Designed miniproteins, single chains, continued (4). Designs and how they scored, part 19

Each design is a single chain, and the fold is of that chain. pLDDT is the mean over its residues in the fold that is shown.

## One batch from the design tools (miniprotein)

Design m12662
Fold by ESMFold2-Fast:
Structure m12662 (fold): chain A 89 residues (1-89)
Amino acid sequence: GAVELLRRALEAAEKAVEAAKAGDILKAIGYTLRAIGLVYDALLLEPENELVREAAEAIVRANLYALRGKFEEAEKELERARELIEELE
């Protein structure tokens, strides 16, 4: 379901942040694209679910912050996404 897709998206986002911190920007972009695709699929399954939307937005923001070198902001968004996904269970 959407929760499973969001968990996979969060895992990809965490890997994107790690790659960005390591200076591997191409690898970070690859994981970011994977996370966005999974987020898109989750939103299509439950378009009316506000927690799904909020978790999706947090995952996307985390990746975008990481690609911009804003790692503290990226980590805060990953934590927010994790908490929102836990609420969906």
Scores: mean pLDDT 89

Design m12663
Fold by ESMFold2-Fast:
Structure m12663 (fold): chain A 55 residues (1-55)
Amino acid sequence: KIEEILKIIKELLKKEKGIEAPDNLEDAILFIIDNYEELKSVIPKIEEEIEKLDE
């Protein structure tokens, strides 16, 4: 499940912001902190995609 969530986040960041996100969780957290302003607008979309995985 975590790998699927990371794939969704990576795809959304690439599509919405043209940014390639790291594959592992630790580096992804640091990436989010460093790019907070850019990511803040797409976080709701990421959360919605994650919720769909649980459906």
Scores: mean pLDDT 67

Design m12664
Fold by ESMFold2-Fast:
Structure m12664 (fold): chain A 58 residues (1-58)
Amino acid sequence: EELEKLKEEAIERIKNAPDYGALGLVLQEFAKKMRDELKLSTEEIAKIAIELVNKAFE
């Protein structure tokens, strides 16, 4: 539920990122939210980040 909402928001912001610097900042921001709000591990966050980038560019 909350994770799916964060994923959807992240995909939208990734699609609208003007350059790789902005993309990196978006990924960092959502990784921090997943860590702080959902208490996910670094490994889980990394897997989600790969998923988000693949969905945004595919």
Scores: mean pLDDT 78

Design m12665
Fold by ESMFold2-Fast:
Structure m12665 (fold): chain A 78 residues (1-78)
Amino acid sequence: MEERREVVEEGLVVEAAGPVTVSGRVDVPAGTDVLVLALDAEGRIVAGAVVTTDAEGRFSATFDLPAGTYTIEARWNA
């Protein structure tokens, strides 16, 4: 089953075991590209996706992560 986590800024720490869906909202115009990254305990990027915000600044990305603690970062053009 997919674990759902909501992120509204970069730096969300999550514990994962298999598929995890990360969703969030940022205060940016619709159609803004957001880079969503999953980093391991050593700060190494283990997964990443570029997603586009909707009319409310919402985005989502799904990662299949081994059991562990990860930091989820959302980055956009600023």
Scores: mean pLDDT 71

Design m12666
Fold by ESMFold2-Fast:
Structure m12666 (fold): chain A 57 residues (1-57)
Amino acid sequence: AEVDALIAAAERGTGTTLSPRQRANIERAYREAKANADAGVRASPRGGLPFKAEPPP
């Protein structure tokens, strides 16, 4: 669903049709990023500013 839309957008942007294997790799990476983001959101304090980036060290 969501990941399919992102894959389609990537194909449109590059003008290249991805193979099913490449699509699966992108889907996997997207799911990993989404899971990591969800874990990060749970760890972050609710009072934090979600649109505020932390300064680099």
Scores: mean pLDDT 63

Design m12667
Fold by ESMFold2-Fast:
Structure m12667 (fold): chain A 79 residues (1-79)
Amino acid sequence: SAEDEEFVRGLAKRIAEKTGVDFEELLRTGLEQARRAAKAGMDVREAAMLAVSLKAIEEGADPSLVNKTVIEFLEEYKK
């Protein structure tokens, strides 16, 4: 959905800003996993969060910083 795409974009942007990892790469990774999760009937946002977090770590980001950033993002976007 458009709302899930906005969630993924916001998450990717926040992680890119905090870690220096490329925003477009994080966004692409998150959206690909979101689409796969939707087709499988799985939680789209959870799948996107995991995929973006792992991609940032693979690109050299500090895992502790990535985890903090995700938690802070989720607190701002509680629903």
Scores: mean pLDDT 85

Design m12668
Fold by ESMFold2-Fast:
Structure m12668 (fold): chain A 59 residues (1-59)
Amino acid sequence: SKVEEIKKRIEELEKQIQHIRDLLASETDPVVRRAAEHELKQLEDELTSLKNELEILEK
């Protein structure tokens, strides 16, 4: 179902977000940090969008 697909994508995004946060905790290269911060923002925005869609579908 679409609900199951969204839940799976949310889980994948949360794992990716945690991986990037772990990277940023130890990364000192400013170019790599900027790229990682940009990717983190995109993933967090997608996560928010999917959580909102899931709430609409489960009401």
Scores: mean pLDDT 86

Design m12669
Fold by ESMFold2-Fast:
Structure m12669 (fold): chain A 78 residues (1-78)
Amino acid sequence: AEELFQKGLEYYEQGKYEEALKAFEEALRIYKEQGDKLGVAKVANEIGLVYEKLGKYDEAVKYYGGLKDLGLTPKRAP
């Protein structure tokens, strides 16, 4: 999971948002299978940021909403 998360961050920094989403979605699935709530929150925040970069704000808000269910504040790009 952590390696896929790091791979997603690398794609995000390169502007490869579709590849970043695929890597983050894979990491999210693994963290959910492990019951790692912090890992889920971490990946969900990054998926939200990728959707903001793609101009898909409705999708970004859904991932940020999931963070609030965990009692966490989402981090957003300005």
Scores: mean pLDDT 72

Design m12670
Fold by ESMFold2-Fast:
Structure m12670 (fold): chain A 79 residues (1-79)
Amino acid sequence: SELVEKAKKLFDEARKLRAEGKTVEANIALSYAAKAIQYATGAVYDGLTGKLIPDPSITVDEEKAREYLKKAEEILKKV
């Protein structure tokens, strides 16, 4: 999915910014990107392994996935 690939890229970008000391904005963007992946896939993204870990407590919601993707993009645009 294009949405999932974009959300993974934003997640990885946010992790890189956090490592570079931009901690507040990076943590917010990381949270939004993680939510976008979760709502799109029903899985938690492990940025260290690149794997999706299915979580049956997560209900897929494509509209929420798109909403959180936009929120992550907006935060990352400001750093």
Scores: mean pLDDT 84

Design m12671
Fold by ESMFold2-Fast:
Structure m12671 (fold): chain A 76 residues (1-76)
Amino acid sequence: SAQEEYELGKEHFALGQAAFDAGDYASAIDHYQLAIDHYEKALALDPNFEEARRNLEEAEANLLKAAVRLSLPPKP
C-alpha cells in the first residue's frame, strides 16, 4: 500500500540521518536513495499523498547534502 511504502521510506530516511550524523556519507547517500525510491512508490500509488511528497523533497535535499560532504577531502 501507499502507507506501507511511505513507512519504509521513513525507516530508510532515519537510517540515512544516522549514517550522516556518524560521518558515513556513502551509507547516508544509499539510505536516502532508498527512502526516495519508497516515497516515489507511495506517490505512484497515491498521487495526493502530501506527507510522502514533503518527505521525498526532504530526502532529496539530504541526499544532496551527503553528496556534497562525500566530495570534500577528510580533515586531517
Scores: mean pLDDT 84

Design m12673
Fold by ESMFold2-Fast:
Structure m12673 (fold): chain A 61 residues (1-61)
Amino acid sequence: VRLTPAQLRELAARMARHYASQGASPEKILAALRTVLRSLGASEAELEEILAFVRELLAQL
């Protein structure tokens, strides 16, 4: 099943919060999410947009 950009963003946010709660650094979280989102079929533009959102989210934690 192909995920929409909104679903990819929601998944990325959940994973980022989970990894942050486990003590992972922002750099490691972003690297892991890049791999996961790319494997789920995110385009390069979608990937950069979602990772920018996640960077902002992690800065607020």
Scores: mean pLDDT 81

Design m12674
Fold by ESMFold2-Fast:
Structure m12674 (fold): chain A 70 residues (1-70)
Amino acid sequence: MSPLEKLLEKLIEAVEKGDFEKARQMAYALADYLEQQGKTELAEKIREAIDNGDKEALLEIFREVLKEVS
């Protein structure tokens, strides 16, 4: 399992458990990584969902990224 897959699984778990502060910190790190990989639109969607506190949007985005890397 890649480091990115592990990060995404922990992120999904944190959001589902309601530990949004931890999820926010990890999600910003993921967004920065995706931006470095040229996935700027996806990184911006993550940042916007964090800023809006939209847990459902975050979970959908994380599941989408997980499918791309698994």
Scores: mean pLDDT 78

Design m12675
Fold by ESMFold2-Fast:
Structure m12675 (fold): chain A 82 residues (1-82)
Amino acid sequence: SAAAALEKEREEARAKIKEFASVGGEAAEAAEKADSEEEAIELAVKTLAKKLKVPEEEVREWLRRIEELIERERREAEEAAA
C-alpha cells in the first residue's frame, strides 16, 4: 500500500528529525559563524555529521527528504485551509 509506505517514511523522517534536534543547538552555533546561507547549511551539515557519526552525504540526503516532506505537508495544509 502506498499509504503504508508513506507512513513508514514519515516515521523514519520523525526519527531523523528527533536525532538531528538532539544536536541542533551545536549545528545552529556553527551556522552563526557563516557569512552566507549556503555556508550556514554546509557548517550545520558538517556539525550534524560529526556529532551523529554519519557521512555528510547521509545528513544531506535526510535533510532533503525532510524538506520535501515538510513542503508537501505545507502545500496540503494550505490547500485544506483555502
Scores: mean pLDDT 73

Design m12676
Fold by ESMFold2-Fast:
Structure m12676 (fold): chain A 62 residues (1-62)
Amino acid sequence: DVDALIAQLKDPDPAVRKEAALRLGELGDRRAIPPLAFVLANDPDPEVRAAAAEALARIAAR
């Protein structure tokens, strides 16, 4: 469920946010683009930001 994964991008655990970003990238649903772009710009964890960038690249390639 894309909506559940988007909600997990706001989880207090950076490991959960990273996993959610990668799964959204694999699903390729364009509804994830705005929340992933927000994470890329604002997330304090560099690994979570990297996962958001990878996810956005995957969605854009489709």
Scores: mean pLDDT 85

Design m12677
Fold by ESMFold2-Fast:
Structure m12677 (fold): chain A 71 residues (1-71)
Amino acid sequence: VSEEEFERDVAEALVLMARGIALAELSHVTDPEERAKLAEEAVALIRKIGERLGLPQEFVDEAVADVRAAA
């Protein structure tokens, strides 16, 4: 496995972990305003990770869409 492949795998894992944590937290929050705030904070973090680590826009957009759909 190349260093570049490993770095991509780590970056993808970070986005998927951020998405998973956001979805889990949203499952416990019932207030619509709090859900919206949490979703937007998670979206901002996912985008920041994706941009910083050079992930494909499609991958980042999919993770963002999943979080927003859950809100």
Scores: mean pLDDT 80

Design m12678
Fold by ESMFold2-Fast:
Order: sequence, then structure tokens, then C-alpha cells
Structure m12678 (fold): chain A 87 residues (1-87)
Amino acid sequence: MSEREQVRLIHGAQALVLAGLSSFSLGDREEALRSFEAAIELVSQVDSPERPRVLELLEKAREAVAAGDLEAARRYALEAMRLLDEA
């Protein structure tokens, strides 16, 4: 994978996580789930030692969204974004 391609995947995933949190906070759970699923797909292509941890956190955030737990979803998503910034 090219460094440019990896950076685009990481930035794309971060943007989708933010979009997902925004949609969820506005009550659009369906759109939030789509955004988190898209972010997970992008992260699955990232070549980084942090990838498994980020995927676990995004999956937990998606589960929290499905359960209607905004605080848990925000916690997991923000931690995932922090790790993506390190990748």
C-alpha cells in the first residue's frame, strides 16, 4: 500500500466516524450505522499494527449505536480516532 493511499484511508475513516457520531446524536441511528460500517471497511484496508485495536473499538462503537448507547458509542469512537491518528 502506498503511504498516500494509507493516509487517505485513515482520513476517510476518521471523517466517517465523525459523521456517524453526528448522525447518532441527531437521532439518525440508521445513517450512523452506515457511517460506522463504511469506516470499518476503510480501516480493514489500513496497513498498521494499530488496525486490530481500531477495528475492535469501531465494532464496539457500532454495537453501542445499535443498542442506543450514545455515551458508549462516543467513547469507543473517539478512542478509535485517537489510535488512527497514531497509525
Scores: mean pLDDT 86

Design m12679
Fold by ESMFold2-Fast:
Structure m12679 (fold): chain A 71 residues (1-71)
Amino acid sequence: ADEAERRAGELGQRNVPSALYLVKAAEALKNGDEETAEEYFRKAAEILGISVEKAREMAENILKGQEGIDA
C-alpha cells in the first residue's frame, strides 16, 4: 500500500504545491531568473503529471495575467 506516498500527496494537495511552484516559476521569470523558473517548472510538471513545456506555459500565463498584457 502506497499510504506514505498517498499521505504525502494529500499533505501536498492541502498546501497546493503545484500551484505554489507555478507562481514561484512566474515570479522567477519576471525577475529574469530562468534557472530557478525551470526548477519550479520541473517540480510542478512532476506533481501534475504533465510536460515541463506545459508547466512553463501555465507559469507564463500566470505572469501575463498578472501584468495585464493585451497580446
Scores: mean pLDDT 68

Design m12680
Fold by ESMFold2-Fast:
Structure m12680 (fold): chain A 63 residues (1-63)
Amino acid sequence: SKVAELVRALLAGDYEKAKELFESLTPEEKQRLAAAIDALPPEVRQRVLENLRKAGIDPEELR
């Protein structure tokens, strides 16, 4: 799954891969990404959201 690969890239700090994967996501996959992030433990969720911003991705684009 592209969504699972993107979450793994974000957790690994691979911002280049995360940005490339995000740009390839469909609107449905972006909604699945939002749901996957919301399902993470709070500490992990904060790290993923921080790393999204570091990759140049606005979390608001998931809506």
Scores: mean pLDDT 82

Design m12681
Fold by ESMFold2-Fast:
Parts: C-alpha cells; sequence; structure tokens
Structure m12681 (fold): chain A 75 residues (1-75)
C-alpha cells in the first residue's frame, strides 16, 4: 500500500532529521524536505522518482553523520 509505505518513510525521515538537527538544523531541514518528496513519490507510485530521491538523500545522510560525529553526537 503506497500510503502506508509513504507514512513509514515520513516517520523515519522525521526521526533521522531530529538527530541531525542536534548538530545542523539546516541540514536536518534539507533531509526532511527530501524525505517528504520521496514519501510523496512513493504515495503517487512514481518509483523512478522515488529511486532518484533516495539516491539524492544518501549524500545528505552521510553529511548528517559527519556533522553528528564532529559534534560528538553520533548514535
Amino acid sequence: MNKEEAEKLREYARKVAAQIAKADEELAKRFLELGERLARAVEEGDWEKAKELDEEALPVWREGLRALAEAGLLP
């Protein structure tokens, strides 16, 4: 169910962004924006767009991990 999958993605993005926000609030906003766009693509059944957004989110996630590590907040 596309709606259920989209909601799981939104919840995951919110949890990850909350952690990133402890070190970099602007990066957390960017991650949340990408997560919402990904969830919307999944909800609409646009799997090609969802794949593109997932690939775009990976560098942002890596940057978030780096920021958390530098702040001493790495989980």
Scores: mean pLDDT 77

Design m12682
Fold by ESMFold2-Fast:
Structure m12682 (fold): chain A 72 residues (1-72)
Amino acid sequence: SLSPLEAAILAHLAQTPEGVSAAELARMSGLSQATISRHLRRLEARGLVERDRRTGRYRATEAGRALVAAAA
């Protein structure tokens, strides 16, 4: 299962197809960029989030979007 923070990050990414940076998520949440980056790496390791190599921005994968849809 996801922590509440990880679920919130994933839900936001699922609704933001252009992608979001770790710095943007840190500003939105009031958490440090290091904390956000750790959670993003965990979500990426689970195949729920991917990093766009061109922009460096994070996006939900198909698996990530499916998990958000199943939770709704």
Scores: mean pLDDT 85

Design m12683
Fold by ESMFold2-Fast:
Structure m12683 (fold): chain A 61 residues (1-61)
Amino acid sequence: AKPVVLEFKEEGDSPDAEEARVAAVREATRPDLAYLHINEEGGDVIVVYSDGKVTIVPIRA
């Protein structure tokens, strides 16, 4: 699959944003990662793999 650009909230804003980045990095270590979306105001991290599989990782609330 094509390389995907990961977008993150600006550093130093909130702990939920950092938790989302940590979760994103963990998933991004997978070679089949196609897309990863992080909510800039918190919420969930949406991970899409190259085979079409989708996983939602909840961040701290």
Scores: mean pLDDT 52

Design m12684
Fold by ESMFold2-Fast:
Structure m12684 (fold): chain A 62 residues (1-62)
Amino acid sequence: MVEEIKELASELGVDETNKIVAEAVEEVRKKYPNATYEEVKEEFEKLVLEKLKEALEKKKKE
């Protein structure tokens, strides 16, 4: 997952990637405010990957 995230992030660009990461952090913290990083790491990575794919697909349709 991390390798795929890096690849998609490079295609999308730094500014858009930072927005997606910030959104993912906020969503995970809202769902699991007292969870450790280890507990939410996998879910966070999946969420970032999903949002990056959606952003790239939206960009292609423009």
Scores: mean pLDDT 76

Design m12685
Fold by ESMFold2-Fast:
Structure m12685 (fold): chain A 99 residues (1-99)
Amino acid sequence: VRVRVLEAKAIDGKHVIVTVEVQGAPVGSVTVILTEGKDGRGEALAQAVGADARPGINTLEGEALRPVKDGTYGAIVVATDAGGGQLGRDVNEAKVEVV
């Protein structure tokens, strides 16, 4: 399974909405962790989760752990099956817009 981050928004820098594309097999859930470093290193800033993710475009939601500003962040993407087993882990970059 491969997951790509397409866009990310932070409502008032607090509520994070991440749009992802899931390619390959069906997944149970997708988690995206936004990181300070574009390579997925450094502090975790926000986490967004979508349960019952399907192939194609999915919207994930979550709360910021720290206030998020406009910028480009690392995005660690973890896909799991329905039992919580890890199917894949990718590191993306996400341009976050505060709205």
Scores: mean pLDDT 78

Design m12686
Fold by ESMFold2-Fast:
Structure m12686 (fold): chain A 97 residues (1-97)
Amino acid sequence: AITVTQPASVTVKEGSTATLTANVTASGASSITVTWRNAATGEVKATTTLTSNGTASVTINNVQKSDSGKYFFIATATTSSGTVTAVGPPTTLTVVD
């Protein structure tokens, strides 16, 4: 099974750096690939490969109001029995001036 935790919302000032973090635990996994996506555009913001349980973050530098919206992640764990995938709940990013 894959267990993931992440914040429901993040608020940042325009022009600053926004960081969204997911904590991932996958029982029996040899590798875990985590991909962060913008929910509205489908744009891939970050891909992280973990060799064990850990954290996967997306960092958006010089954040703009157009970056506001929902972001979600897909965690894919490779095990001896095959591949297990979990989709995280969306995190809402709000950019303020």
Scores: mean pLDDT 77

Design m12687
Fold by ESMFold2-Fast:
Order: C-alpha cells, then structure tokens, then sequence
Structure m12687 (fold): chain A 111 residues (1-111)
C-alpha cells in the first residue's frame, strides 16, 4: 500500500504533483480504475516504458523520438533512463507475473 503512495508522489514530482495524479493511479492498476483512471494510468505506464526506451531524448530534452541531439542525449539519458527503466521494470515484471499468474490461476479457478 505504501508503494502506491510513493509512486503517486514520485509521479507527481515528475509531472508537477498535480499532473502526476493520473500517473500515480497506474500503481493502483487497471483493476480499480478500469474505466478512465485505470485505463489512463495503465496507458501512461506502458507509454513511459516505450517512450523511455525508444525516445529518451523526448522525455528530458523534448523534441521528436530518435532526437540524437547533444541536449536530448545528455538530458534524455539522465531523465529518460531513470524514468524509462523504472516504468519498464515495473510494467514488465508486473505484467509478466500478473499475466502468467492470471492465466494459470484463472484456468484453475474456473475448474
């Protein structure tokens, strides 16, 4: 439960506290906010992971994806690497474990 609060706080810090509210809901997952909150939060988490991996420069220095500019490279690497790595690790492990656990649990639970 505290992890959710920490993620919401961290997301708020990145988005300016107010803007991070939606991203913070990602920690809660689509389970609670399957409608707007969960859908937006889940999409944000996946989006950050993808953008961070492919467009590190866009996260920190702004600009289009694949912006190999010095500013984008330096700033994106610092900001994008941390944000993208955190999002990718959390989303990948959570999605991988949850998807496989749900698949096995759902199959057995149904029986």
Amino acid sequence: MEEYAEEAERAGELGGAAGGKGVGTAALGAARGAGEAGGGAAGAAVGVAGVGGAADGSLAAGGPPAGDGEAGRAGGREGGEAAGRAGAAAGEEAGRGAARGAREGGLRGAA
Scores: mean pLDDT 40

Design m12688
Fold by ESMFold2-Fast:
Structure m12688 (fold): chain A 65 residues (1-65)
Amino acid sequence: MEEEIKRAKELAQKIVEEFSKRNDLEKGAEFVRRLQEAIDAATSPEELRKMIEEVEKEAKRYLEE
């Protein structure tokens, strides 16, 4: 689970950077909060990994639209 938590934090950092470049700080903060909630709520590495992938997918879709 330490590796999955690290992955979530790295993704949160990338989200902050990408959304700051677009001047969309509110939406970036929303995705970062979802990653923090995932870290707090996940009971297994597999569960956290799935939550991270869902947030990553949503953030990427938002950046492409």
Scores: mean pLDDT 80

Design m12689
Fold by ESMFold2-Fast:
Structure m12689 (fold): chain A 76 residues (1-76)
Amino acid sequence: MKNEEFELEIKRALVLMGLSVLKIYLKNNETPLSKEIEEKLEEVEKILNKPELTKEDIEKAMEIVKETLALLKKEE
């Protein structure tokens, strides 16, 4: 079923974009949350590097990225 594979690829791409934004933010900004953000990024990378990615894994990774972005918004 190519439609499910397509949805997962799109969601994975969105998670990767979120990771890129967070990495750029950390590089250019010093925050008290830097350690917590780094830990969240490592957790997302661990999920994306699983041998078999499930829809649930990708959705979990996306949720972590969203939470981390919300954390940054709360600090500024």
Scores: mean pLDDT 75

Design m12690
Fold by ESMFold2-Fast:
Structure m12690 (fold): chain A 55 residues (1-55)
Amino acid sequence: SAAEDRRQADLLRTAVVALDAQTRAQVREFGRAMGLSDAAIERALAELPFELPEE
């Protein structure tokens, strides 16, 4: 049904946004653990092919 298809699309979108946010958090933590500068962490995030989460 159209309602079921919309619900599935919504769940997938939510999962993608959550994965993107989680990946950014992981990169930040890995960078800090390695002693990387904020600039280096931001550079890595800018090179990731992920959509930014909604603000």
Scores: mean pLDDT 67

Design m12691
Fold by ESMFold2-Fast:
Structure m12691 (fold): chain A 62 residues (1-62)
Amino acid sequence: SSKELAEKVVEEVEKVLKEHLGLPEDASLEEIRAAARAASVEEVKELLEKSFEAIGKILDES
């Protein structure tokens, strides 16, 4: 279902953000947001690229 797919996308994007920002798996959304705000423009671009890659993989596997 589209809802189940959306939930998987959110989970994988959060995982990618946590890994790339060096946060633990149990990090809150607020901690992810704070780390992302402290990141450079180049780091933010990398996060976007990794996020799109993760989304594409989920969609291709669906």
Scores: mean pLDDT 76

Design m12692
Fold by ESMFold2-Fast:
Structure m12692 (fold): chain A 104 residues (1-104)
Amino acid sequence: ATDYLAKGRQALLEGKYEEAVKYFEKAIEIDPNNAAAHRYLGIAYLKLGDYEKAVEYYQKAIEISGDTTDPELYRALGEAYRGLGNTEEADKWFKKAEEIEKKR
């Protein structure tokens, strides 16, 4: 993708979460297998309080990237589940993030 991923990241940095969503959606239209674009779309939805969409896009990012060892992505998924009120699922993902960090 040309610059939509970079524009989306800039929008996230500026707190323009709705604009970030639009840029990351355009990045996904160009490259549907861009795991980073799905991850950032999840972050934007998490910031907007759309926890269902955040979970959806974080799971899609994991699916596209395959086996991920990124503790930040797993922690973000835990935060999204906590937002949904699913504390058991949230704890599972937080513990997985900690386990990955312990191996570093």
Scores: mean pLDDT 84

Design m12693
Fold by ESMFold2-Fast:
Structure m12693 (fold): chain A 109 residues (1-109)
Amino acid sequence: LLEEAKEYEKKGKAAEAAGDNKTAAYYYLQAGIYYYKAGDYEKAIEMFKKAIELDPNSKDAVKAYYLLGESYYKLGKYEEAIEYYEKALKLEPNYSQAQKNLKKAKEAL
């Protein structure tokens, strides 16, 4: 998990340096997912933010916003979790998991 996260982050940096923002965003999204699974939520947040910055209007950006909410929730940062769930829902209003987890985050606040 952590080794896979580092490998994807390395690929993301290489793609970004080459000017391939869509490929870089994909690799940063994958890196974030593996950091999240490894329990490194702060590093996951860093990766998801890079993915959104490089490709803000894709289906992958919606997923990155949702996983940013999940990562902040794991860190007990419920206000930030709410913000990112709401951003995911602004792009995809019928995202059932984001709706459910937004409600949980508001109840935890």
Scores: mean pLDDT 87

Design m12694
Fold by ESMFold2-Fast:
Structure m12694 (fold): chain A 108 residues (1-108)
Amino acid sequence: SNLEKGNEAFDAGKYDEAIELFSKELDNPEAQNNLGLALFKQGKYDEAIEYFEKAGAQGNAVALANLGKVYFEQGKYEKAIEYYEKALSLAPNLPLAIENLEEAKKKL
């Protein structure tokens, strides 16, 4: 699938190829999340936010945690906390959200 090929490209650091492949699966929240991750790796934060928001709106908890991470990298710590807490409301045992929430709270 384009999702599997996109994941292989992403793992190889081929972010432009990953973006093209994930863009063929935009009805899939996992592909939207992974597209956002590839954009984030390229420093394209506004575009990454758009795709994480779309995936998160469809209940993808990982996308909400990634949205929190984008806001954290922008120094928007209160907004990062909000999205990590939203991610944990959907997936209480999501390790990335738990760890990043604690770190974001230390920045306040």
Scores: mean pLDDT 88

Design m12695
Fold by ESMFold2-Fast:
Structure m12695 (fold): chain A 64 residues (1-64)
Amino acid sequence: AAENLAARARVDGEEVDIVYSPTADPELLELLRATVAELEISGPSGGSDAAAVAEARAQLEALA
């Protein structure tokens, strides 16, 4: 299960917190997409954090 992996992420723009493994469960993917979208809205403060958010987003799109 990965429902808590993305939710653990933080948007301080430091240390890169958005790290998760894609799942085949659509329900978990929906939860992860919502979490990533929220982090994107919050606005990461650094390029590394922004890249992590974008990568997580791309992975979710690849599965959805």
Scores: mean pLDDT 53

Design m12696
Fold by ESMFold2-Fast:
Structure m12696 (fold): chain A 64 residues (1-64)
Amino acid sequence: MEKVKEEAEKLREELNEQGDKNPKFSTFWRNIGDEVEKALIETGDKSYGEELINMAKELVDHLS
């Protein structure tokens, strides 16, 4: 669990940075962070969270 929480914190920091780049999407990135943290805690699967973040980055880049 401790390792999973550390990974979730690192992903949260990346998501906060993305929100800072475009505040219009800050709520979106916060929601993604919540889902990533939940998935890591429930499944321990870091790769799912990383894929979700990559998809979100592509979406924001497309909309920006």
Scores: mean pLDDT 70

Design m12697
Fold by ESMFold2-Fast:
Structure m12697 (fold): chain A 100 residues (1-100)
Amino acid sequence: LSEKELLTAEGVFHLLRARSLLEEGRYDEAIKEAEKAIKLFEQSGDKAGVADAYLVLGEAYMKKGEIEKAKQYFEKALQLARESGDEETVKRAEELLKKL
């Protein structure tokens, strides 16, 4: 695997952990893991991965009642998903923005 592929794999690991923590109601820990995933995906140039991690951040802030932060992260996720052609993530970001 290239360095880029290893960074993407580590990003996926942290993203999956963030998702599990979010489901457990461990929102602050989910935020920290999602932030780690974002950094790794940015280093690897994986825009789709960054978008997915921003969805987790937005959902965690939404669950904490920080609606303005949630909105900002969902809007960032939507922009990156559109740039990467990730139609599923575009739809998910739009649905989450409508729930705010």
Scores: mean pLDDT 89

Design m12698
Fold by ESMFold2-Fast:
Structure m12698 (fold): chain A 81 residues (1-81)
Amino acid sequence: AEELVLKGLEAYGKGDYEKAIEYFEEAIKADPKYARAYLLLGEVLFEQGDYEKAIEYYEKALELDPDYELAKKNLEKVKAA
């Protein structure tokens, strides 16, 4: 799971959103409780302007980790957009 997240972050940093999404979805498939992978998938979707899906994934990250401050912050930001 962690290796897939690192590959997704590399793709995201290069602007390859399609590849980043693929890696983060693979990470979620490998570990469905990996809150960080849901957060990162939400961030890519927010950058693409898909606010509805971004909200969905940030909420899933918070379901898995209710104290996930970055997910709370990102949820507030996207709801204000």
Scores: mean pLDDT 81

